# Ledger of designs, part 105: designed miniproteins, single chains

Each design is a single chain, and the fold is of that chain. pLDDT is the mean over its residues in the fold that is shown.

## One batch from the design tools (miniprotein)

Design m3886
Fold by ESMFold2-Fast:
Structure m3886 (fold): chain A 61 residues (1-61)
Amino acid sequence: SSELEKLLAEMSEIVKKYLAGELSKEEAIQRLEELVKRAPEEHRAYITSLKNLAIKEFEEL
């Protein structure tokens, strides 16, 4: 897989664990923020946008 595909898979896993009750909202947000820090510069804006969308959805639940 491409580097972006791996980042998207990790992000999906964090979201799935949060929805399954395996992570608190605070833990899920922290993991997403660490993922953004690890993201290559070329993908960081896109990954940040997806993180912001996920956090917004968490607040709506």
Scores: mean pLDDT 84

Design m3887
Fold by ESMFold2-Fast:
Structure m3887 (fold): chain A 64 residues (1-64)
Amino acid sequence: TELEELEARVAADPTDVEALTRLAALYLQEGDYEGAKRYAERALALDPSNARARAILEAATAAL
């Protein structure tokens, strides 16, 4: 699945902000708010200006 592919991508390169942000979005879409928060926080730690990751984090924390 896309989720498994992105998880493998992050495992190979933990600094892949695009893969982290995509994982966060997929977890949010599936209702896994804790997973969405975790990956969005990792993306923001690497790129604090990432508006998409910030929006995902806000949506995930509002749903928790």
Scores: mean pLDDT 84

Design m3888
Fold by ESMFold2-Fast:
Structure m3888 (fold): chain A 65 residues (1-65)
Amino acid sequence: MEEKVREAAKELGLSEEEIDHAVATLKDALDAGATKEQIKKAAEEALKTASEIEKKIAEAVLKGV
């Protein structure tokens, strides 16, 4: 899962710092006991209100999950 999110983020042109942020977001959700479905819903919600970079991070999470 983490590797898929990192690869998707690289494909979307994110920097190493932005990739680390995407992975941290995923790990935080998993540590909170989130399911794949809950992670997808959170990423979809982020896409509605996010900046361009945050939208790319949300897309990477959706591709990795």
Scores: mean pLDDT 73

Design m3889
Fold by ESMFold2-Fast:
Structure m3889 (fold): chain A 66 residues (1-66)
Amino acid sequence: MKIDEREVLRALGDMYEALGDILEKQGKYEEAASWYRKAAELYRQAGDVDRANEMEKKAEELEKKI
């Protein structure tokens, strides 16, 4: 089977986004913002610019609360 590198990067981005969501719900805004930025980088590498921009926006909004 051919492993699609972009699919793997997107899956990793989804995992980092989920971790960010969990940390945000716990009020750990600095940690959540860090994971959202990492997810954004992975989504951008996967070619998912819309998801990358969404993650960067979430991180920026959380950084305003710190």
Scores: mean pLDDT 82

Design m3890
Fold by ESMFold2-Fast:
Structure m3890 (fold): chain A 69 residues (1-69)
Amino acid sequence: KMEEIRELIEQIKKEPSDELAKKYQELLLETPLEDFLEDLLEELKKEGVEEENIKKIEESIERARKEEE
């Protein structure tokens, strides 16, 4: 799961898209959101992903959560 997330992060870093956000949402549904988000953000910072790309990922997650509610 973490490896799949890192792959998605790399793809989002290069080309953010709704399709990648959807895959991310599916992975989130299998993992407790709070623990997963904290680990993910830490990994993003460790990998040196730009703040703009991190923000896009966060926005995609928020959008997915609103659809679930």
Scores: mean pLDDT 64

Design m3891
Fold by ESMFold2-Fast:
Structure m3891 (fold): chain A 97 residues (1-97)
Amino acid sequence: MKAVLIVLHAESTSEEDVERVIEKLKKEAEEAGYEVVIREIKLSDKDAADVEATEKAVREAAEEAKKEYPGAKILVGGAGITQHSLVAAKKVAKEIE
């Protein structure tokens, strides 16, 4: 089964931190038996702290993922994203899945 891993990252987040998050989440999904497709979304630091802006970005990416990979699981991760925004993003992705 395919999983689309949407990774949100704030503009000020280092490339090393983004790569570390991607590698960790990809490994966890692959260990769970998924074939992982990665979609990176770079947000301004302001948008990364804004729940509505983060939800909009994830909704757009999740709808695209659903069209390209019907029936795939949609996973969300983040680097430099607030906990409130990340929780909201995961909820939006689950509703679209």
Scores: mean pLDDT 83

Design m3892
Fold by ESMFold2-Fast:
Formats: C-alpha cells, structure tokens, sequence
Structure m3892 (fold): chain A 70 residues (1-70)
C-alpha cells in the first residue's frame, strides 16, 4: 500500500538523518553529505507516497538544520 511505502521511506529518511548527525559529530563531512543526500531522496519518495504533512515538515526541518552545519 502507499501508506506502508510512505512509512518505510519516512523511517529510512530518519535513519539517514541520524547517521548524518553522527558523521557531523565525528567531523566526517563527506559521510554526512552522502547521508543527507539519501535522506533527501527518501523524503521525496515519502511525499510521492502520501506521507503525512506533519512528518514531512519534521524531516525537512531536520534536513535543513543538518545541511547548515556542513
């Protein structure tokens, strides 16, 4: 179902955002950038699959916050 697909992409985006934050904490800017790119792709897929607007906004906010730290 689209709801199940949306949920999986939201979960994947959250995992990549967590990995990006950990990479930033270690000073690994290349790894952080790769994880942010993956999170961005999963957010796009979640939107396409009809993820709740609230969850999408939360993910985009975290993505922008971490991108500002690059």
Amino acid sequence: SMAERARRHVEQARRHLEQAERALERGDLEEARRHLEQAQRHVAEAIEAGAPEEEVRELLERLRELEERL
Scores: mean pLDDT 89

Design m3893
Fold by ESMFold2-Fast:
Structure m3893 (fold): chain A 95 residues (1-95)
Amino acid sequence: SSLVEQLKQLQKQLEQIKELSEVDPVGAARGLISVLEELRLLTRDDPGYRGLFGSLIRLAQAMLDADLSDEEKKDQIHLIVDETLRLIDDQISKL
């Protein structure tokens, strides 16, 4: 389906964000929030997934607002990316 192809493209963007976090954690975090907002819009008809992506957006924003080192920001970005990828895989498996 077109939704599956959109989700797979967002998975590719998340992997690129993970790589970007090694050199530009702030830029990676902004990219992550953008991808999560797109996922939230794509899942608006599924309140469960929409709520989960909304929670991940709040975590990413909290991380940017916190006085964290670049290494701590990278670690948090990796955790949020990995959880987001897991949620997308779960959603694709149910489509």
Scores: mean pLDDT 87

Design m3894
Fold by ESMFold2-Fast:
Structure m3894 (fold): chain A 59 residues (1-59)
Amino acid sequence: TPLEKLRKAVKELIDKYGYLSDEEIRRLAEEFGVSYETAKKIAFDILEEKARELVKKSR
């Protein structure tokens, strides 16, 4: 789905750069045909998940 592609792209950008700009969120929203507000919420959720995974993956 477009939302799955958006999530994957967001994760890859955060993994590569360690952050995600508002401009990149807007660009990805347009590319995958989702609203900016939806893309922004997904990006924040992924940032939280990455923080939790970093604590979880002390292996």
Scores: mean pLDDT 75

Design m3895
Fold by ESMFold2-Fast:
Structure m3895 (fold): chain A 110 residues (1-110)
Amino acid sequence: MVAEEGAKKAEEGAEEAEKGAEGGPEEAARGAEKAGEGAVEAARGASKDGNKEGSKKAAEAASRAAGAASRAARTALSGGEESREYAKRAIEGAARAGVGAAGAAGAAAG
């Protein structure tokens, strides 16, 4: 795994999550999950190739995605029963993005 590939995936996920932030909690969840995965991949890549800058960029992207998914979850929670499952997915996506961001930031700092 190359840190640069993980960083690209994290950025793509962050863009998807931000698009979903105001009306697409499922889209925001998918984007945040993708950003979290990209950040984990970037951290592993940085451990092999020493690309700490790639890991840092992935951490920043995953952090943005976590924020976007959290906003989408709040919007979904204001809806009816159908919105509860989407809110749950967005919360889970935000949590995964947050964990990925922390891991990638740690790899960048080490």
Scores: mean pLDDT 80

Design m3896
Fold by ESMFold2-Fast:
Structure m3896 (fold): chain A 69 residues (1-69)
Amino acid sequence: MEKLEEALEKAFKEAEEAVKAGQDPVVAWSREVTKALQELGGLSREEAEYATKLNREAMKRLLALDKKL
């Protein structure tokens, strides 16, 4: 879990910077989360369920950020 949380938090930070630089939030998050998950090499069932939940929250946060810019 710790490696998954670190990887997704790093992916979110990179996506947030990309959105601030003018990239579409959906495209930015998709690129960074795909990269992070590929580096992890695979997920357990529990990790996949947790990642799905975090993906929804990250998307909400990035869409909210984009509206402020």
Scores: mean pLDDT 78

Design m3897
Fold by ESMFold2-Fast:
Structure m3897 (fold): chain A 79 residues (1-79)
Amino acid sequence: SQEEANAANMIAFLEALAELVDPEAAALLRAAAEAIRAAVAGDEARLAALRPAVEAAAEYLRTEVSRETIEEALARAKA
């Protein structure tokens, strides 16, 4: 239940953030959201296929996203 809620919140955040960034970055963030869905569903093959996109999304979040953009995405995800 808490794990399901945490997954849903992360998916909502990633999808909200995808609306605020360029299309290439948005595709990586949406792929990361899909990886979370695959993990929750136990789809190991799908999760493995999405691993490079997840790694790229993590690097993008670490290096390219401003705090202001993160705060906007969090606000949108909660609405």
Scores: mean pLDDT 85

Design m3898
Fold by ESMFold2-Fast:
Structure m3898 (fold): chain A 70 residues (1-70)
Amino acid sequence: SPELKKKLEELKKKIEELEEEYENLVEQAIKALEAGDYAKAEELKKKREEILKEIEKLREEGGKLQDELD
C-alpha cells in the first residue's frame, strides 16, 4: 500500500529527528556539566528520557506498519 509506505517513511523521518534532538541534548548536557550547571544537566536528562520513550513508541508503531506491508 502506498499509503502505508508513506506513513512508514514519515515515521522513520520523525525517529531520525528525535535521535538528532537526543544527540544535541547530550552535547548540551556535557557543556552544562563542564560549566557546573547541574540543574540544567538534570533538566536535559529528563528531556532525553522523554525522547527515548517517544522513539520506542514510534518504533513499535513502525513494526506494526511494516508487518501490514509484508
Scores: mean pLDDT 87

Design m3899
Fold by ESMFold2-Fast:
Structure m3899 (fold): chain A 62 residues (1-62)
Amino acid sequence: MSEEEIEKLLEETEREATRLYLEGRLDEAIALVEKTAKKLEEWGFPEEAEKLRKGIASLKAL
């Protein structure tokens, strides 16, 4: 995957996860983030996956 494709995926995932969180759908937001993070790990980008997980953890902390 190109860096540009990864950036777009991260942006789309963060946007959707934030929307779900604001709608009170925290479990769905977490599931979406974990799904994207798993894809990133499978593609060889574990650092990007970890950053994404930390982002959602900040939202979960309330």
Scores: mean pLDDT 76

Design m3900
Fold by ESMFold2-Fast:
Structure m3900 (fold): chain A 74 residues (1-74)
Amino acid sequence: LEEELELARERARELKEAARELGKTASPEELRRAAEIARRDAEAARRDTSLAPELRRLAAEAAEEVAKILEEAL
């Protein structure tokens, strides 16, 4: 589990960095679409009972942070 959490944290960092870069270069339409997808991903992660609770929480939080970064870029 710890190795999975570490990998998930690294992935979350990469996703947030990608969201910041997208915020600098993407059109408003692309940003709105990406934010909607991130919001849906967060909701899906919260409902994913196949993931350990800690992984589920981390995935949901990461997706929410991505959505916020994209929304702030609008």
Scores: mean pLDDT 82

Design m3901
Fold by ESMFold2-Fast:
Structure m3901 (fold): chain A 66 residues (1-66)
Amino acid sequence: STLEDDLEGVREGTIKILESKGEKEKAKEIREMKDLEEAVKKGVKEVAKLTSDEQRELARQEAEKL
């Protein structure tokens, strides 16, 4: 694979994850970015942030049940 093809794959992967978690607007922004490297960096950061926030929310909900 070319580096560009590999980066496009990562970009599409982050878009799919964001879409699956309801972050449709962020997924659209990343898809429409002209700079592929910046799109990949932003996508990875948004996915990481979303996962961290989701874990914190789940922990809070479980604590509330106790």
Scores: mean pLDDT 77

Design m3902
Fold by ESMFold2-Fast:
Structure m3902 (fold): chain A 79 residues (1-79)
Amino acid sequence: SLLEQLEKEKEKLREEAEESEKKLEEYNKRALELEEKAKEALKKSKEEAQKLIFESASESVKAIHYSSTALSLRKEVEK
């Protein structure tokens, strides 16, 4: 039935939102770990620290993408 198909689609959107939320947490964790490594690297090499800061920023951008995706999917499920 159409109702069963709608329920199945909403379940799929919830699962996709949960996966995006997991990736958000993963990329945020990677960004923080790289930031800590950058702080330690600053004691020995500004060049290495700068590279790690850039990598941390890249992971943060990915986290922002998954945050936006998860929010959009959650709003779609609520409709």
Scores: mean pLDDT 86

Design m3903
Fold by ESMFold2-Fast:
Structure m3903 (fold): chain A 65 residues (1-65)
Amino acid sequence: PLKLSPEMEEEAMLALGRMALAIAARHLSPEELREYAERTIERLRKLGASEEVLEEVRRYAEELL
């Protein structure tokens, strides 16, 4: 089994957040997408994502709005 480095784990969490927001943007209104983005950021924070990753995900959500 592959052991992920902290860097690889952060890259995976960033990719997860961005993919979730990209999919959501196809189906949600701007107001719903804002709420979904906040929930996604909270979930990533609970998973141990760094503030840098959380800020990247937030910036991506702003670009989708």
Scores: mean pLDDT 81

Design m3904
Fold by ESMFold2-Fast:
Structure m3904 (fold): chain A 69 residues (1-69)
Amino acid sequence: MKREERRKRILEAAKKLFKEKGFENTSLRDIAEAAGVSVGTLHSHFPNKEALAEAVGEELRRERREELA
């Protein structure tokens, strides 16, 4: 698995979990498990949960607005 592939899996897992549980109720461990990577691997791509949320924030906002429309 290449670095960009792992990053995409992490982003997809984070997007799903943030949408399902919200930011506060989602841990980096939950995201790592859903993405099929270790927490250490997740940290190598995103230093903290806030950086990860920033990366998925636009996709999450777009999906939320589409549900409202």
Scores: mean pLDDT 74

Design m3905
Fold by ESMFold2-Fast:
Structure m3905 (fold): chain A 97 residues (1-97)
Amino acid sequence: MRRATVAVSEEGDRLILRVDIEVYDPAAGRTFRGSLTLTVAADGSWELTVEGDLANAALRDALGTVLDLFARRRAAQPRLTLADLEALAAEIEAAMN
């Protein structure tokens, strides 16, 4: 069982996509949490930060799904807009929930 919460926001000249992930791993008998933050600057540069219990395989698989969706979006669109981040958020929610 896995769940993702996705938020898109604007902070000054920056666009931010935040994904918070919860994954229950039956092998470990507990829930693991991780997050991914994508920041897009006004100059078109971007930064990706990943946090959480990256030692857990189920959490890494869930984060991998999000990263794959981002990579596909980035390949199709060299400059990410607010609309691109909102579309990516919807794709992540559909894939994870």
Scores: mean pLDDT 80

Design m3906
Fold by ESMFold2-Fast:
Structure m3906 (fold): chain A 72 residues (1-72)
Amino acid sequence: SEEELELLIKGLEMAARQYVEDHPDASLEELLARAREMAENVAKQHGLSPEETERLKEAAERAVREAWEARN
């Protein structure tokens, strides 16, 4: 459901932000690659559609960019 997808997105955004905090020496490129990997893993585990998978990737990458900018 859309509600379940929104919960997955929120969880992934939280995990992505935590990853940025835990890796202060990582480049933006490295953090974005990890966010993409995390999103793809979640999508695979939950059998998400390509459209839903892209929404997860966009949300995770946005969370990384915002957290990275806030610290730099």
Scores: mean pLDDT 87

Design m3907
Fold by ESMFold2-Fast:
Structure m3907 (fold): chain A 65 residues (1-65)
Amino acid sequence: GGGRVTAYGMTEEQRKAASEAGAAVRKANPDLTGEEAAQAIAEELEKLGIKAEAEGGDGAVLVVV
């Protein structure tokens, strides 16, 4: 199982930063569940000024709206 992160209003630079932040969280915390990883990624995106919401699901994915 995994989590989903929905991020809003991203520029190309923010999309790259979000992708790198997500990969860094996953690399640092490989044993997290998808929901825990999605929450951690959403918190990291908020630190970058990106509005994001974490959701539980069948895979840890980043959804841009």
Scores: mean pLDDT 68

Design m3908
Fold by ESMFold2-Fast:
Structure m3908 (fold): chain A 84 residues (1-84)
Amino acid sequence: SLADVEAVLAELPEVERLVDKLAEEEDRETLERLKEQVEGQREQARKLAEEHRESDPELAKAAEELAKRLEELVEKIEEKLEKL
C-alpha cells in the first residue's frame, strides 16, 4: 500500500519532465505518439483510483492527482499540435 503510493507519486516528477520536453518538441509524429502514450497512462491512473477508492484511499488520491496531471499534459500536447 505505502510502496504503491510512493510508486504513483514518483510518476509526478516524470510528468513534469515530459512537460518541459514538450516545450522543445516540434515533430508532429513524435507529439502524436507521446499523446497516445500519455492518454494510456491517464486511463491506467484513473482505473487505479477507481479500483482503490474504498480499499486504499491514499493510493486512490495519489492516482487521481497523477491522472489530473496527465490530463493537463494531454491538453498541452493537443494545443502544441494545433499550433504546428
Scores: mean pLDDT 81

Design m3909
Fold by ESMFold2-Fast:
Structure m3909 (fold): chain A 65 residues (1-65)
Amino acid sequence: SMEVEELAKRLKEITRELMAQGLDLLEALREAMKKLLEEGVPEELIREAALLMLDGDEELVKKAL
């Protein structure tokens, strides 16, 4: 899905930027997901995008949400 792919790229960019500012992966991912939720992105799409970005790491996605 193009929508999930675009979200995965955006989530990856936000996560990388936050990690460059000193957050670890889990903290950065949690903050990036929160930002997308605040922008009105549905939680289901964020979950799918995160799974795509993390090569299917369901445990890490669950901890970040």
Scores: mean pLDDT 84

Design m3910
Fold by ESMFold2-Fast:
Structure m3910 (fold): chain A 84 residues (1-84)
Amino acid sequence: AEEHLRLADEAYRAGDPEAAVEHLEKAYEEEKTAEILVALGLAYYAAGDYEKALEAFEEAVKLEPDSDAGKAAEKNAKLLKEEM
């Protein structure tokens, strides 16, 4: 998970959100956390996939509703629903 998170950050900084999504999907497959789902939601949003971004944020809320990541996901999900 850590290696894929590092590669996702590098891809995002390079302006390649699609590559960031691929690395974050692999990270989530290895370690299912709300933190990774929030990062994945943000990467989907940057790639223009708003429906997948919303799904990732909603899944993060479902997985860890009371964590900092879950609360951030809830805010991001509400903002996305307003734009959809």
Scores: mean pLDDT 82

Design m3911
Fold by ESMFold2-Fast:
Structure m3911 (fold): chain A 116 residues (1-116)
Amino acid sequence: SITVTESGGGTVPVGGSLTLTGKVSGDTQLVTEYAWLRQRPGEPLKGVASTSGEGVSFEAPEVKGRFTASVDRSKSTAYLKLSNLEEEDTATYYVAAVDFGNKTTTLGPGVQVTVE
């Protein structure tokens, strides 16, 4: 009963920035955490950053200081601002809506970011 969709991907030059948006719909009152994951070409899916809306819960070492996760709970919308982008940031990015009470996670279909 929770659905997630991402937007804001695209091609960005090295050193550039963009903001990804993850909109959550349905039983949004059950969502306790918003997480961003990515899958780089030839690598496994891994966590990037997460937030409950009260600051950052997790931030991967390789993106520390460059990526900022935030959420507007009134809109059930998560944001990931990517700055000082590197070629290695080229990946498919996913937002996950986490329901800790029911131990369930809903992932979006993913959005492509290409850095060149």
Scores: mean pLDDT 83

Design m3912
Fold by ESMFold2-Fast:
Structure m3912 (fold): chain A 78 residues (1-78)
Amino acid sequence: LLEEAERYRELGEEYYKKGDYEKAAYYFGIAGHLYEQAGDYEAAARAYEKAAEAFKKSGNDEAATFLRTVARSLAEKA
């Protein structure tokens, strides 16, 4: 789980740097979900925050707002 989460986080960072915000959001979202399943709420919150930023830059404000709310909730559990 953690190794897979880190791999997807790295893919998200790579696509974010390339300006492919849709793919970045997708991979950061997967990483967040895997970190959450592993019980690493701090890492999950960070991944969902990055996914929210990527969705906002891609024009998906609804997904960005939703994931930002999820990230804040998870940060409170950490």
Scores: mean pLDDT 84

Design m3913
Fold by ESMFold2-Fast:
Structure m3913 (fold): chain A 78 residues (1-78)
Amino acid sequence: EREERLRRLADEAYEKNPELIKQAVKTLSHLYDGDELAEAVGRVIGHLAGVQLTPEEARIAGRYVIEKVKEEDPSAIK
């Protein structure tokens, strides 16, 4: 349920601002990896959605969006 809610939130943010999120993922991947990258991406999603996410919620949302970005643009993340 919580993970489903966070994935829905991430989907809505990505649908509204796909290029902004793709660029954020690409930029942040140069600074962070693993859980830190997921958390940073999740914070961007939370900001765009107008909600405050906990670090754990941000990591869940961020991991989901990173997977989507990799599928659509494999060159965005190494």
Scores: mean pLDDT 80

Design m3914
Fold by ESMFold2-Fast:
Structure m3914 (fold): chain A 96 residues (1-96)
Amino acid sequence: SPEELLEKARKKLEEARKLVDEAITALKNGDYDTAIELAQKAIEKAREALRLFDEAYEKSTDPELKKQARQLAVEATALMLDAIGILIEAEFLKEK
């Protein structure tokens, strides 16, 4: 159901947030290999969440659910961009 897709997407988004937080911590500690690995995992989880939010939006006829799915897709996109930024920074610092 669209409701089950939305809930599954929310869980993946929360997993992605945790991975971003862990990647930031690794980056601050100079653990660039760990930061790269965690950022890559965060990008994948955020991408999965985005696909599920898009599917929930397309399958729903409920305006409120569609609004929630759209809002969360924006959040998933922002989180993916944050993770990409961490990945670029960690790769740059590792090459020095």
Scores: mean pLDDT 89

Design m3915
Fold by ESMFold2-Fast:
Structure m3915 (fold): chain A 93 residues (1-93)
Amino acid sequence: LKQAVDDLVSDDPLDREIGLTLATIHLVIAKKSKDVEGLKEIAEGFIEAAERTTDPEVREHALQLAQDAADFLESLGEKETAEEIRKRVEEVR
């Protein structure tokens, strides 16, 4: 995940595409396994990427992925954690 976040905030457009793809794979795996801790780490990583990036498209994609992780966490009963993630997403926008 850390490598995917670092790639997503890269100055190289191809590295950003790779980072987005890897980050999305991490999210899908965590959702499939219902890995609450993994989903939290993924959401934190996407929020970090959104804060670090100078590219508005990368920021929006990262925030959308963090929102997706929050929505899935809420579906698993982690409502408080999901609300905290959503608040941080709104603050970064």
Scores: mean pLDDT 79

Design m3916
Fold by ESMFold2-Fast:
Structure m3916 (fold): chain A 58 residues (1-58)
Amino acid sequence: MEELVQAAKEAFEAKDYATALRYMKLIHALAGEIPEELRELAREAAEQLKKENPPPVP
């Protein structure tokens, strides 16, 4: 699990918010919970994904 936590943080720092959220869901599935610090990052990643995925332009 430690490696998944580290991977989620690294993805977040790389601005790969979709991958960061994916690792957080894997952590939840394996451990039944998300650490408090990752819950805060999950909120930020979700907000950044909304900015990162604007409506498609032709």
Scores: mean pLDDT 74

Design m3917
Fold by ESMFold2-Fast:
Structure m3917 (fold): chain A 82 residues (1-82)
Amino acid sequence: MSRELVLRGSLYLSQGKYEEAKKEFEKALEIEPSSAIYYLLGVVYYKMGKYEEAIEYYQKALELDPSFSTAQQNLQQLQEEM
């Protein structure tokens, strides 16, 4: 179930449909909270230009998985741009 929501969210994200992507990832997060889903929500907010929210979600991903290198890299880059 959550995998199907993540796949649909990722498809919407690739199409620039950020609100639709956000809703699918939020539903996935309710079913299975994971660092990967928090990271994907961070990516959606980043694509929408909502950098503060993107930072919060990347931080949540790192709280669940401190070894999540992609979330660490994106968080560092975004904090340097602010």
Scores: mean pLDDT 82

Design m3918
Fold by ESMFold2-Fast:
Structure m3918 (fold): chain A 75 residues (1-75)
Amino acid sequence: SEELKEKLEKLLKEARELLKEAKNKELILRAIALILEIIGLEIELELGMPDEELEKRIKELEERLKELKEELEKE
């Protein structure tokens, strides 16, 4: 579970960095939404969500962050 906590902390850091670089309103709002989902998953971790479900959700958030980074490069 400690490894999953570290992954969430890394995702949150990268999402915050993306938000700082984002220039268009749609990308900014999508970055904020992603940050809120990461924070929500950190809360779910503290509430005892199983590691298997956490891993699945973390992978979904990683993929979404990747998509937003690709959109940032197109600006």
Scores: mean pLDDT 86

Design m3919
Fold by ESMFold2-Fast:
Structure m3919 (fold): chain A 70 residues (1-70)
Amino acid sequence: MTLRGADGAAAVEAAAKLTGKGFRLLGLKDGEVVGSGYADNVAEAVESARRAQALVDAGKVDEFEIISVD
């Protein structure tokens, strides 16, 4: 499942509804991946989404994506 962080608090809330055993997080600026990370569970994905949203709000990153991995 793919989730994008463009919608602020709604994106962080939606991260809590993710399913799966692992997640990849991508931070994007000007369409380029400038940061990445992994979360082994939903709680870690939510925390990472919250941190990524703070970077978007600060203008350091344009958007972030959370992708479920197998």
Scores: mean pLDDT 72

Design m3920
Fold by ESMFold2-Fast:
Structure m3920 (fold): chain A 100 residues (1-100)
Amino acid sequence: SFEEVLERLLAVLVEASRRLQELRDAHADDPRVVAAVDAALAALGEATRRLLAARSLAEAEAEVRELLARLRAIAAEAGDPELEALVAELAARLEAVLAS
């Protein structure tokens, strides 16, 4: 059901937030990585609010695609391979939920 897909998407975002916070702590002395992680966390927070307001699978898919575009841009600008890998893994997990 749409509600089950939404619950799975939200669970992926919660786990992504934890991993981003861990990355931030590991790179606390790197202001470029810290700024990129803070931007990514802000994007996840906005996407979470928008997903909770979504009324259809199509709306949820659009919000996920917008989030992934923003996260890819943030990771590319930062140039950090750990952040790029985390965003790629998050994209694969979100896309797998939507394909279910």
Scores: mean pLDDT 90

Design m3921
Fold by ESMFold2-Fast:
Structure m3921 (fold): chain A 92 residues (1-92)
Amino acid sequence: KGWEYFLNGDLTKAIKAFEEEIKKDPNNAEAWLLLGQLYYLNGDYEKAIEYFEKAIKIDPKNARAWRLLGLAYRKMGETEKADEYFKKAEEL
C-alpha cells in the first residue's frame, strides 16, 4: 500500500502506488494530496502544486490541502500567492 512505502522512505514506490490508486479512483482527493506531498518532499514543487490543485478541486474544504499549496508556492518564490492560500486554509 502507498502509505507503507512512504513510511519506509521509499518515495519512488510510494509515488507509483498512489498513481495506480488515482488511475482506479481519480476522485480520491486524499491520494492526490499524498502524491503532491511526495513530489514536494522530492523537491518537485511544480508537480506538487498540480496535484494539490487536483485535491482541492475534488475537496475544496480540505484546509490541509490549501496550506500545502501555499507551502509549495512559497518554495517557488510566489509569496503573495502563498499568503492567499494560507488565508483560504484559515477560513475553512
Scores: mean pLDDT 81

